# Designed miniproteins, single chains, continued (4), part 41

Each design is a single chain, and the fold is of that chain. pLDDT is the mean over its residues in the fold that is shown.

## One batch from the design tools (miniprotein)

Design m13407
Fold by ESMFold2-Fast:
Structure m13407 (fold): chain A 63 residues (1-63)
Amino acid sequence: SSEIQKILQETLDQIGQLILDTMAQAAAASPSQVPQILQQARQQIQQILDETQKKIEQLKKEA
């Protein structure tokens, strides 16, 4: 259970950092580039969530 909490905390921290990085990139970019920056961030968040789900499911099977 402590391992699941650690995975969730790490996932939250990773997503939070990605949002901050995305905000910085969008602020520095031309308006025409912003939609692609946001789309890339959405894809990265989805990948992080998918990997987190797999890790939790595997951990529960081994517990």
Scores: mean pLDDT 85

Design m13408
Fold by ESMFold2-Fast:
Structure m13408 (fold): chain A 102 residues (1-102)
Amino acid sequence: SEEKVEKLIKEMKEKIEKNMEKSKTPEEEKEKILKEFEKFLELLKKKTPSDKALYLILKAYIEALTEEEFIELAKELGFSEEEIEEIKKSMEEVARELEAER
């Protein structure tokens, strides 16, 4: 599970870097984006209850999953409806914290 999480983090970083190169993003803005991404990961790791929950969240971001696809993947990973609601709450808390620190 931890190995799968680290692989997804690598894939997300590569996707961000590739998108920045394609968009000809200035170097100062690249550094800011990568710093914000590292902060996002730190908050996710702190607020998510398990490696499975972290995997689900990262997979949703990297694949741009719809809410329906997110719920289906969560159920496939063995999460209950109550656990899915807790994960969604953790995601909202991370988003709110990132917005407040901007």
Scores: mean pLDDT 78

Design m13409
Fold by ESMFold2-Fast:
Parts: sequence; structure tokens; C-alpha cells
Structure m13409 (fold): chain A 118 residues (1-118)
Amino acid sequence: TDEVLAKTRELVEKIKNGELSVEEAIKRAAELVLSTPNEDVAIWSLAAIILALYDYKDVPIEEVAKELLKLGVPRSVVVSAASMAEVARTIGMPAEDFFEKVVVPLLPRLLAGESLAL
């Protein structure tokens, strides 16, 4: 979990700073998710990356989702992650805040079997 969170943080920061193209960021997101055995960790990490591409690269969430599906990311993971990113966008939460205030605190608790009340 710590390694996946660290890689997700790095991807969000590189997207924000313009260090990655949209194509490279989506490819790295797909590789991270496909190598992540826990589906909840994959979904929440992917949601943060999708939101970062929307916020910092102006890529529609639906477009990122379509490209991830083409790269072989499971539909259930993509749909769940895109839905979480859309909720964060709708409430006006920036990608960095979503990652640090929602994803980072909640993933260890989800893995411990705690229920989330949103």
C-alpha cells in the first residue's frame, strides 16, 4: 500500500508540474493499477490520477476512462475510479487535496476492513 500511495503521489505531482504528457501519464496509471493486487487500492489511486489529469491537463474524466479501458484496465476498476473522480470534481475538491485528505487516510482503513461512510 505505501509503495502504491508513493507512486500515486509522484504521478499526481508530475502531472501537476507538467513533467508527463497525457499519454505517458495514462500509460503509467494503467501500469500501476494492473500491478496493484488490491482492487480498492487500485480504484482510489486511479481516481486521484484521473482527477489530476482533469485538473492540471484539462482532460475530460470520460476520455481518461476510455484510454484506460483500451490499455486493459478492468472495466469495474475504471468505472469506480471515474465515478469517485467525478464526485470529487462536483464538490470542487482539487486532485492534490483529494489524494492527501481522502485517499491517503482512507486506504489503510479500507485494508483494515473498516466501512466508509461518505
Scores: mean pLDDT 83

Design m13410
Fold by ESMFold2-Fast:
Structure m13410 (fold): chain A 79 residues (1-79)
Amino acid sequence: SERAREAGYAIGNALAEADKNGATFEQLYEGARKAVERLKEEGFTDEEIRESLRYGAEQAEKLGATNAAEALRKVADEV
């Protein structure tokens, strides 16, 4: 959905910035899990959450944030 894509880009941008600022993989993984909790609170379906995390991973990868992208893909597989 459009809201899933927009949420995903926002999450990807935020975690890419954290990665750039020296966040550890564990911190990025925690950030991705907190994003899942937030999206659930906002009424996103599990399918939309998976889509958001995958769009976020694509965005993080585009920004060169490899650890952020990996954390987002890992959490997407757990939803």
Scores: mean pLDDT 90

Design m13411
Fold by ESMFold2-Fast:
Structure m13411 (fold): chain A 77 residues (1-77)
Amino acid sequence: SAADKLALLLEVGTDPSASVALRMATEAVVFDPRTAGLDRATLRELAERVAARLPDATRSDYERAVAEARRVIDELE
């Protein structure tokens, strides 16, 4: 739901221990329209899978985070 997406964005966005990779992965997963209706736990699992594919990523790598999110989400379809 939209509330679950917002809750995850706030949780990760306000966590000082969250990696840049996890922050970008969370945004990429949440803003993909195909994740509409997924609960927060499923969204978090997808974000962590995407972040694992981006171990050395910086904020300039956001397009790469979006590409990896699309691949992970495609695996659900």
Scores: mean pLDDT 82

Design m13412
Fold by ESMFold2-Fast:
Formats: structure tokens, C-alpha cells, sequence
Structure m13412 (fold): chain A 106 residues (1-106)
């Protein structure tokens, strides 16, 4: 868990704009699965991301995106979906998929 927290802290400037873009475009129940497929995450990496997502406060993500990107208040559902996306991005970065994550920012 400390490794994932460190990976997020080091890559927040990459991750947060991706979350802000996805939130502006609209997120759905399938968004975490589509992100995992794009990042080519294994079943083991998805399981790791799902476990770490349980430790993320979804409201903190919403507050951060509102404060730094001027997003309107996100619903609890959108916040939970973005927590699942965040966890998948962090696991991808921990495992060296930085180029794939950067492609999601464009």
C-alpha cells in the first residue's frame, strides 16, 4: 500500500489532469474497466487496484478536482468511479506503464 501511495504522490501532476478530463467527459460504471483495458492491466493488477481503491476516500478526489481544476461538485457515484480509475492509473505507473498513462491525458 505504501508503494501505491508513493507512486500517486510522485505522479499526481500526471494523474489528476486525467481524472479531471474523464470527469468532464462523464464517467460511467464501465469507465474503470475501459481504463484497465487501455492500460493492458492483468487480472492481478486489477485485483491490486480494487483493493487499494477501498482505502481511497472518494470525497477527497472530488474535493481535489473541484479545488484545482474548477470542476463542479461530483456525485458520490462519480467520486467512487474516479477512485477506481485512480487506483488503476497508479498500479499502471508502479508497473512501468507511464507512456500508456500519458496517452490518457491527451
Amino acid sequence: MDELREAFSKNASLILPILARLAREGVGEDTPARVAEFLELSEEEIAEAEEWAKLIDPAEIGATLEAHFGLPPLSEREQRILAQVLARLVVALKNGREEAVERLRA
Scores: mean pLDDT 84

Design m13413
Fold by ESMFold2-Fast:
Structure m13413 (fold): chain A 79 residues (1-79)
Amino acid sequence: TDYLALGEKHLELGRQKEAEGDLAGAVAHYKSAGDYYKEAGDLKKAVEAYRLASRAARQLGGDETARTFQQQADRLEQE
């Protein structure tokens, strides 16, 4: 299993969904990208993906969900 490649694929899918105006789809794919980058040990890319998920979730009005992704990113940035 290539977790880095899966993270890259989901990051691109998230950007595509965001461009289509599907913010819910963007959140789901950005979260998956963050999870896969974290499994791959690429913490910098995981932080970036979770921050993108937080931003998209906030645009949807999901303030609690956005905070959760921001906290995940902040935690990884301190490791």
Scores: mean pLDDT 86

Design m13414
Fold by ESMFold2-Fast:
Parts: C-alpha cells; structure tokens; sequence
Structure m13414 (fold): chain A 67 residues (1-67)
C-alpha cells in the first residue's frame, strides 16, 4: 500500500542517515539496507503498527551495535 511504501522510505532514510552519523563503511551500510528490505518484505501483510515497531527496533539495534 501507499502507507507501507511511505513507511519503508522513512525507515530507509533514517537508516542511511544513521549509517552516515555512525561512519559505517559501504559494505556494512549495504548489508543493513538489505536487512531492512527483508524485514519489510517479511512484514508486508502485518498491521502498520507492527511494521513501525519492527523498523524502530531494527534502527535501535543498529545504533546500539555501531554507536
């Protein structure tokens, strides 16, 4: 849906911004983007609140591991 696509684009922007802030190398950035893509594909038919929560938890894990 349009709402799901918008949510994905916001999450992707947040991940790219976080990767820049944390100084992550290209290889790590690419892997994390692929993980985010897989996460959204896995949750494609889940409620938007579940997709939002999954994205937030993913970004929090990235910040914790690399920050």
Amino acid sequence: SAEQEQLYQIALKNLEELADELGLDEETRKRLIEELNALFEKNRNSPLQVQKQAALEFLERVREKYG
Scores: mean pLDDT 88

Design m13415
Fold by ESMFold2-Fast:
Parts: sequence; C-alpha cells; structure tokens
Structure m13415 (fold): chain A 80 residues (1-80)
Amino acid sequence: VEKEAKELMEGFKEMAKKIIEELKNYSKEQQDEVLELFKKQAETLLDWLKKKNAPKELIDEAKEFIEKLIEELEKAIKEI
C-alpha cells in the first residue's frame, strides 16, 4: 500500500505540473473543469487508501500532499 500510495502521489505531482504548464493554453472554463477533475481524482486516491486500510499516518500525509497541490493549482489559475 505505501509503495503504491507513493507512486500515485508522484503521479499527482507530475499531473499538477503539466496542468500548470498548460494553463495558458486553457480557457477559463477549461481551467475550472481541470481543477474539478483533479479534485475528484484526489478524492478517489484517498478513498482507495481507506479501502486498503492504509495507516492513518499515510492517509494524513496523502491528504496534506493533495491539499498543497490543489492550493498550487488554485493559485496558478488565479494568477492567469
């Protein structure tokens, strides 16, 4: 679970980076849509960790990691 969780978190980080780089090519509606999709995928990861009975510490770490990525995306969208 920990190895898979770290791989998924790394995937989220890479996805966030790509989204930020492409934001200038997106319409405002597309930016909002991409942010919503990212949030839904984040919820799916947290639900997956809970279903796999991941330790509370790992779930808390993943939640904090995801919250920071969402904050970065929201900030990037606001600056465009």
Scores: mean pLDDT 79

Design m13416
Fold by ESMFold2-Fast:
Structure m13416 (fold): chain A 63 residues (1-63)
Amino acid sequence: SKYAIADELGLPREVAEALERLGVPEELARSVMEALKNGASKAFLMGAFGLSEEDAEELLSLV
């Protein structure tokens, strides 16, 4: 569960909810959430995971 991963990493559940709405698979969502936990930039999220600028900005606004 994406929500369980967010709880495990100490991220807001809203991050898991956003990744669910965006249709990000659970394995990729774990990597995205770990990157967010480690202070990843918008450019990194876009380049590493193929996220749009809008989606990356939404996720960063939640952390």
Scores: mean pLDDT 86

Design m13417
Fold by ESMFold2-Fast:
Structure m13417 (fold): chain A 73 residues (1-73)
Amino acid sequence: SLEEILERMKELLRRAYEERDGNAFAELVALIEETFEPEEARELILEINRAIENKDLDKAIELLEKGIERKRK
């Protein structure tokens, strides 16, 4: 389900951010690319990267939640 995908994305994002886990980030990118259309995936990945660079985990989580909510429609 989209809810299960979102929870997995959040888990991977937290590991990538808090533990600096490059493998978790790569898995998150792959899951985003599998879940969204190519243009949407590219934009979402770019925005999440910017949020992580700004040390704003809450913003990165919000971006994932809004992306999935839009996909649900």
Scores: mean pLDDT 85

Design m13418
Fold by ESMFold2-Fast:
Structure m13418 (fold): chain A 94 residues (1-94)
Amino acid sequence: MSAEERAEALLAEARRLLREAEDLLRQAQRAFDAGDDERALELARRALDLAQRAVDLADEAASLGRREEALRLAIEASVVAIGAAVLITVVERR
């Protein structure tokens, strides 16, 4: 497999994980607004895990030459990870 083909596969998987993380974070926010703190915490922890994995895959893709696309994706995934971490902290402090 060429470095370009491998980088594209990593970016595709990172984009998939990011979309999943964004959906889980939206579900976590809705659960939190509904007062379901247990569900909000479960979903936010899953969103954080997937977002962190997306960052790791984007970093690997950047090392293979797809730096600009990988950086953009890593930034988007990092925003989701921060949102999930904030929600976890707020729920745990209640």
Scores: mean pLDDT 89

Design m13419
Fold by ESMFold2-Fast:
Formats: sequence, structure tokens, C-alpha cells
Structure m13419 (fold): chain A 64 residues (1-64)
Amino acid sequence: GPAAELARRAAESAGGRLSGAAGLAVAHDLKQLGYPEQAARLEAAVRAGGGVLSLEEATAAASP
């Protein structure tokens, strides 16, 4: 969905890995766009992953 695509694009622009700061910024954008559940999952994934997510992890966290 659109939330997963946004997370995927953000990770791709960062060289395939999303830093904790970038991941939290994407989660904030998802809340602004009306995807609060996906934003909460992405925030949780950032915390669980030690502050770095792969493209696949970021996309999965932002998926329904």
C-alpha cells in the first residue's frame, strides 16, 4: 500500500538501509498522511532493530 511504498522509497534513497532517525521521520510522515497503525509498527521496528532497518524490514513494518 502507499505507506509501505513510502517506507521502501525512503530506504532506497538511503542506500537500502533506514537509520533510526530516518525511520522515525518516515513514521511521522505516515501519521500525517493518515496511516497511524503503520507509523506505530515502523516506530516499534526501529526500536527493536537497534536503530537501523533494511529495505525489506521497513517495507514489512509499514505494510497492513
Scores: mean pLDDT 76

Design m13420
Fold by ESMFold2-Fast:
Structure m13420 (fold): chain A 78 residues (1-78)
Amino acid sequence: ESVEALEEAEIAAISGPLLREGARAVRRGKMSKEGLLEAVELSKKAAEEAIAANPNEAEKKEAEEKLPKIVEETLKAI
């Protein structure tokens, strides 16, 4: 259910702080689940653009392969 340390570091590099703060806010009743889901969608799009702009082709390819799994695991944690 929780993200592994490696996946957590990748989420942090791509969109992590926003997603972590959002999940914490939902648990504390300060943000709606719907609002967090919208934030995840926007963060995913921003991450896709950042990956496309990455000059390191090996990192870019690995990030492209891992991003869908990271998003899925994040959504399951909400």
Scores: mean pLDDT 62

Design m13421
Fold by ESMFold2-Fast:
Structure m13421 (fold): chain A 67 residues (1-67)
Amino acid sequence: EIPSGEEVAEILRERGIEVSPEEAYKLAVATLLVKEGLASVRDVAKHLKISPKTLSRILRILEEEGI
């Protein structure tokens, strides 16, 4: 089950990344898609209008938090 956008936003905020709950939810979904091999970091970064480096950092944080 995917955590709520508010929960993900709070986790990222504690790590110094400020995003809206809507953006946070999209990042959580993106993390699962990349983890399952259904999408590449590059393709997701392009879709979300974020740099691949920033996305990789966010994915690492969410993986450390068990998402």
Scores: mean pLDDT 79

Design m13422
Fold by ESMFold2-Fast:
Structure m13422 (fold): chain A 68 residues (1-68)
Amino acid sequence: MEEEIQQLEREAAEHDRKAAEYTRKGDEFLQKAKEDPENAEEYRNEAFWYYAEAGIHRIAAVSARLGA
């Protein structure tokens, strides 16, 4: 049981890290959209994709913790 809990905690931590990385990338693309209005639509689409991936990882992290 202890080893299983530790494994789920590590999985949750990895998902949290991925969510943070994707959120940061999304924020970067939103900043690029503000700095380059001509290409803003492309940057916003990229940001949306990264935020969606971040959301998936956040849900996975919560699921791992609740499953422990």
Scores: mean pLDDT 81

Design m13423
Fold by ESMFold2-Fast:
Structure m13423 (fold): chain A 112 residues (1-112)
Amino acid sequence: SALEQLVKAGEALIDYLESKGRTELAERLRKKMEEAVKKNDPIGLYKALVEALEEVIRTGSDEDVLEIAELLYKQGLYDLVIHLARLAEKQGRTEVAEKIRELIEKDLKKQS
């Protein structure tokens, strides 16, 4: 289900954030994820993931943003990868936004 896929991606993102010492952001995302699961709210979980991605772009390195894009891509959350690229571009991180788009384009070229 969509909720199960989002939960798997959320757990993978939380593990990544914890590994990078982003413990406050990881804990905040975990709490929002638990609340969304309790309410059976995939839209709320999607919004929580987007909020966490916005904070990573504002505060993290280009390498951190790209690693998260690859993580979301491996989980099949292409919409979140597209959103991440757009958020990075909006925040002036043009190089990482371009690299994220290249990740998506590789998949599109394989499906063509």
Scores: mean pLDDT 81

Design m13424
Fold by ESMFold2-Fast:
Structure m13424 (fold): chain A 62 residues (1-62)
Amino acid sequence: MVEPEPGLSAEFEGLNKYRIEVVEEDGKLKVRITNEKTGKSTVLDDERMVRLAVEAIRELLK
C-alpha cells in the first residue's frame, strides 16, 4: 500500500477505549486487556510481558 489508511489517530483518541486489569490466577500475575469498543479481551500470561506491563503501570501511578 502506497497510502496509509487515514483516521487511525482520531479513532484511538475518541472511539477506542481499553481497560487494563492486573489479575492474579493460580498465584501468578497476569494482565488482561479489553477493547471496550469490540468487547474482545486478551490475557498476557508471559512473565516478561506481565513484568513490563506492571512496571509501566507503576510508572503511571507514581
Scores: mean pLDDT 62

Design m13425
Fold by ESMFold2-Fast:
Structure m13425 (fold): chain A 74 residues (1-74)
Amino acid sequence: SFEELARRAQELAQHLADNIDELSVEEFEEMVNEILRTMDEIVAAAPPELKPALQQFQEQLRAMFEKWLKEKKE
């Protein structure tokens, strides 16, 4: 369900935030990919009227995660 997907995304994002310093670059990248995959499922399951806003939010998250990954590698 949409609620289950949203909960999963929130739990993964919280785990990433809580463990960001302990995660290796590879582990961080794997978790980011899992969160983004879950977001793709959320967008796919969303009503048509919500899709544009969710797609914009997803792109913002991708940009933020890419920035964090670059900072973690440096």
Scores: mean pLDDT 77

Design m13426
Fold by ESMFold2-Fast:
Structure m13426 (fold): chain A 92 residues (1-92)
Amino acid sequence: APLTVSAEVPDEVKVGEKITVHVTVSALPDDARVEVYVDGKLVASKDLPAGATEATLEITAEKEGEYKVMVVVTSRDGRYSAASEPKTVKVK
């Protein structure tokens, strides 16, 4: 089955605040792992059970800048993987 992933992030946060990443995923046939990347660096991860359709992860905005956030979901057996569209969070 095709795996689809989308992520919602705030447009702007202040330094020291949390960036909340809301992940929506198509129904998972197997256990999976959600990984949050900022500029290609893994910054947070969470395990999802089979049948999960959503997850929330938080990352701390430690410094000012433009954060390019992307979410990857991979099945436990590695057979299925999908990535969200990259989204930008401005940290001021």
Scores: mean pLDDT 84

Design m13427
Fold by ESMFold2-Fast:
Structure m13427 (fold): chain A 89 residues (1-89)
Amino acid sequence: SMMEEQRREAILMGASLGVYAIHFAALAVAYRENKEVVEAALEGTRKLSEYSGRVDRAAEEGDLETARRYYEEGLKAYEEYLKKIEELL
């Protein structure tokens, strides 16, 4: 059904941000000797996890437009923290 398709899309959006949070956690482990990289990566993990939760909550409320907006904000945060980490390497 259309509602099942919309729910699946929102779940995948939230899951994608969760995977990006795991990516930053992995970077914190890989560069554990670099305190600035660890700090930026952990902040990135926190932000992506927060956006993932926001997407999930909007999806539960049936607000797909808000879920998509939080997903886009999460992607923007992912790019911002990746650039910060690249500059610290």
Scores: mean pLDDT 86

Design m13428
Fold by ESMFold2-Fast:
Structure m13428 (fold): chain A 68 residues (1-68)
Amino acid sequence: SMPHLEVTLTAGDEPVTLGDLLERELGIPREDAGLVAPAPADYVISPGAKVTVFVPERYWEAVRAALA
């Protein structure tokens, strides 16, 4: 199994889809949301909710760049 990077995201003041949140905050393509979370990209995240994702090594460079 590949090592994973644990990242916790907090949704803003408006509802957002999981795919849009991951693309905006971590640079993970919307179509790849299912690789980092157990929910589809169109799953709606409530305002202020915290989402913890386990990012596979494939996306570490994009995530590190997004968090820098």
Scores: mean pLDDT 76

Design m13429
Fold by ESMFold2-Fast:
Structure m13429 (fold): chain A 70 residues (1-70)
Amino acid sequence: HMSKEELFKLAEEQIKEIVKREKDPMVAEINLRLLKLSFLRYAEQHLTPEEVEELKKRIDELIEKALKSL
């Protein structure tokens, strides 16, 4: 399975692609929320609860920064 760090790097790349592609802030926000949900559902199946909470916090920070850059 993918490690916490590999999942985070993949999420970071996907977030960057969403903000490049989606110039509408509302559409970008919806897509970023769906991305977060998908990553956390995967993480819950493969990572410990501690790793899931850490990943969630780091992804939330990335999404907040991404939305401010739009």
Scores: mean pLDDT 83

Design m13430
Fold by ESMFold2-Fast:
Structure m13430 (fold): chain A 70 residues (1-70)
Amino acid sequence: SDAEIDEMVKLLYKVNGKTPKSQAELDAMKAKVRQIQQEIDDSMQRMKDAIDFIESSSREELLKHIEELK
């Protein structure tokens, strides 16, 4: 969530003994963290969709589907 991203950015500055020099710098850092989180979330969703497909289908139904996809 956005709140988790905010806390992560605060922690990164704290452990490095630094403070953001401007609101623009802070906003840019948050934007980068959000981008990385979105890429992770997208990858996890693709993995979940693949697992759900495998779990919902028998081997015979999967072979049928592959044949139909020509």
Scores: mean pLDDT 77

Design m13431
Fold by ESMFold2-Fast:
Structure m13431 (fold): chain A 86 residues (1-86)
Amino acid sequence: DEFEKYKKQAEEYLRKAEEHMRLAEKYREDREKVREYVGELYLNVSKANGYATKMAALGGEEGKKIEEEIRKRLEELLKRAEEVLK
């Protein structure tokens, strides 16, 4: 099932992005580490968004709802990334 495959991929990259966000916050005082972790976060956010879009194309209204939830979580991560980069 391509829908479930893309859903799992989107959730996996979202999880990786969340982990890199936690690491950036943990090492907030180390500007080099923050930049490295935020860079990895941006790559994983891009991948999560791509797979969520592919999932939504296959999943009709249910897929769009799941895409919206993933998008909200990604937007929250991007706000947190902006905060640690200050």
Scores: mean pLDDT 88

Design m13432
Fold by ESMFold2-Fast:
Structure m13432 (fold): chain A 61 residues (1-61)
Amino acid sequence: QAKKGSVGTDSKTYDFAADYAPTDDSTDIDPSKAKQKVDDVAGIVSQKYKDGYTTINYYVK
């Protein structure tokens, strides 16, 4: 068993964050990096729906 007790929930939810904060002294965000992050988020959302999650929450800067 993975946990000591079970708590019922109404739905299956998956949460994750995608952050575009710059890592350099510059405040600019590389457009290529932004596009890659968008594609990554889309892939995660698609996969989690296939895994049976009914609600997917993501947070973007």
Scores: mean pLDDT 51

Design m13433
Fold by ESMFold2-Fast:
Structure m13433 (fold): chain A 87 residues (1-87)
Amino acid sequence: SIDEVLEELEKLLKEERFDEALELFKKTLSQMSDEERQEFLQRFVKILTEISKEEKDEEILKKIEALLVEALTLVHQITGKAPVIDN
């Protein structure tokens, strides 16, 4: 399920396994419909954004921000619109 994949992604991010997180993220997207991808991407972006707000290590933050940029780029490609960042 989407919930199980998001839980594993959050675990990988907290363990600083960013390359594995990115690979799982891309693999999961390749197996989803466009509607499922939109929900998954929005939820993943929210997880990354919340982790980035609490993170104080600059190198870890940079890696989280790289994943966020990748996710937002994919949202734009799927929806045909600019990525929505809720502040």
Scores: mean pLDDT 76

Design m13434
Fold by ESMFold2-Fast:
Structure m13434 (fold): chain A 61 residues (1-61)
Amino acid sequence: KKKEILEKYVEAVKNKDSVAEQIAIGELGRLVAAEAGGTRSAEDGQAVLQEVMRLVKEALE
């Protein structure tokens, strides 16, 4: 499921579709948070954000 969302994100970036890009990143963030068992602290939230940014960077490479 993560790979499918990342593919949608990459396609949105290529098409310059800012709305689709924002939707995809939001879905990815929710999925990463769910896989982590949710977020209980600011540190947990920051870790989720860092993981989302890492996945996006890898997908664009």
Scores: mean pLDDT 74

Design m13435
Fold by ESMFold2-Fast:
Structure m13435 (fold): chain A 94 residues (1-94)
Amino acid sequence: SMAAIEKEIKEAIEEALKLGMTTEEIARGMAAAIGAEYQKILSKTLPDEEAKKKALEIKEEKEKEYLELVREKKASPMELYKLMLEEIEKLKKE
């Protein structure tokens, strides 16, 4: 269930904040979660090596985007979480 995955990620973010993680560390974590989900989806239709390469490219692109949002726009962890969910939902609707 996608709802179960979203709940698990939200709980992990809340725990990370409670343990004193920085917003930049959370931004990197959000990009990593997007990359992992993209690899999982892509692995259904692409060879493992191609899925891994494309997932890494998306992870690096999202990490850059989210770090820019934190540094230049002062994006909060919860705003980053919402953006991550929107990206994952967008990919699932292919």
Scores: mean pLDDT 81

Design m13436
Fold by ESMFold2-Fast:
Structure m13436 (fold): chain A 87 residues (1-87)
Amino acid sequence: MKTVKIVGRQPVSRERFSADGALADALVKNSEKDFTVEARLRLEPDGTLVATAYLEDVDENSTQAVFGALEATGVREQTVGASEVIE
């Protein structure tokens, strides 16, 4: 069992990201095992959209699939970290 934090950051429109339930769907469908996903979206004052995904009970190899899902929503990867759940 491993908790992983994945952060994607890119100047993209909030509407494109917040309307895209396909990210959550892709994350669930691409898992071979049960895992928990919590995704948070934040629009910074400079127009940068920050997406943070928290994965619980996922293998390190499975994080690559999550990266692909984030990129599919128009957010390119900037940071991948194996970390405990942030508050």
Scores: mean pLDDT 50

Design m13437
Fold by ESMFold2-Fast:
Structure m13437 (fold): chain A 82 residues (1-82)
Amino acid sequence: MSKEESFRKYIEELVKEYKENPSESKLRHIGAVVERAVLEGALSGEKALEIAEEVINKADLSEEEKKKLLETVREAVERALK
């Protein structure tokens, strides 16, 4: 399995878990996973954002929850690239 495919599947799982029981700890965990993937050089910041945005937009979530997830992922990538 490619690094991109593994990352996508894991983010899909975490987003599903977040949908079932939203919490700040789950948002932080999603952010940490994205940040780690970029820091370890598994994915570029651009590719991590692309995949996460695709997963979040396809998820059966409210617009407000999608916005929170997108902000979390964006901030995680910004931290990793600093």
Scores: mean pLDDT 84

Design m13438
Fold by ESMFold2-Fast:
Structure m13438 (fold): chain A 74 residues (1-74)
Amino acid sequence: DEEREYLREYLASHGLSATEELEERVLELARKARPPGAPFRPVLEYAVRPLVEYAKSRGRTTITLEDFEEVQRL
């Protein structure tokens, strides 16, 4: 899956990784949020950016579905 590979590469560029459950959740969110005709990659980056900042602020290298749920509550 090219979208999932891109997500992994994007996270790796920030020194991060994600669980498969988080990957699936973020990809689903980005697909649902994507406007008709818009490129997918910028929408995915926009969706994942708060999680990257959260992980960095907490000194974490792996992002989990639980981390996503915490970000949603903040």
Scores: mean pLDDT 80

Design m13439
Fold by ESMFold2-Fast:
Structure m13439 (fold): chain A 63 residues (1-63)
Amino acid sequence: GEILTGRVLDRSARIYTVEIDGKRAIVFLGADGKTAVVVMEDGTVLRGTVLEATDERVVVRIE
């Protein structure tokens, strides 16, 4: 699947506010830290696997 890389702007628990290609998105990490739901600013909802989650960057492989 496609790999999305987001620059972390803010984080509250498992909810990350990120910037992807100059646009806002929200990433919801699963309780296992392995799954993610990405909600883009246009309302698109994507599901994927977490490759990286730090205070600087979130990387998700889309299903």
Scores: mean pLDDT 86

Design m13440
Fold by ESMFold2-Fast:
Structure m13440 (fold): chain A 55 residues (1-55)
Amino acid sequence: SVEEVYEIIKEALEKGFTLEQARILAISYLTKKKPLSGKQIRELLDEALRRLEEE
């Protein structure tokens, strides 16, 4: 879900990772845990990043 991706990115940023590193971590998580297409992964990432930018 978008919330799962948001939490992964948020946690990575709080630990001092860059935004790009946080994105890579989220992609790796989704690839391992979810049978999602690349399009679905991109859409979830874009939505989570938009939420972060609104704060």
Scores: mean pLDDT 75

Design m13441
Fold by ESMFold2-Fast:
Structure m13441 (fold): chain A 73 residues (1-73)
Amino acid sequence: EEEKLKEAKEQVQRAVLEAAARVARGELSPDEALELVRKTAEEIAKKLDLSEENKKELVEYAERAMREMLASI
């Protein structure tokens, strides 16, 4: 379970970096980037068969990481 969550967080970090780069290039709005990383976190959680608690943690992690990246650009 912990190993799956760690792998999921690593995949989310990659998605956040890609979304932030797209916002910086004017391809996505901040709101679109937040929606994209939420959806990606949900898909990753489903793929890795995470518990509902870990799925919620992953989505919250994705939103927090995305908001922090958006504050830096």
Scores: mean pLDDT 82

Design m13442
Fold by ESMFold2-Fast:
Structure m13442 (fold): chain A 77 residues (1-77)
Amino acid sequence: VKKKVKEIIDKAAAEAKAADPAQAAAIDEYRDLILKGADSSPLSAANLAAYWGGRSSPTVGAIFLKASEEIRKLYDE
């Protein structure tokens, strides 16, 4: 996993758990799935962050969407 991708996802997961503690277990599962995707490519991690965030609460979804956008800005250009 690229160090920067891991840092972005770890920060997003921490912010999401602080914003929605009831979803903490789901957020940790999403984090693990996203980081497994990052082993294939950074863009895979960005896609998975948007996907799994979108299946959670609106607050968690917004946080993971920002993480997805940050990863894309680093690696899609």
Scores: mean pLDDT 80

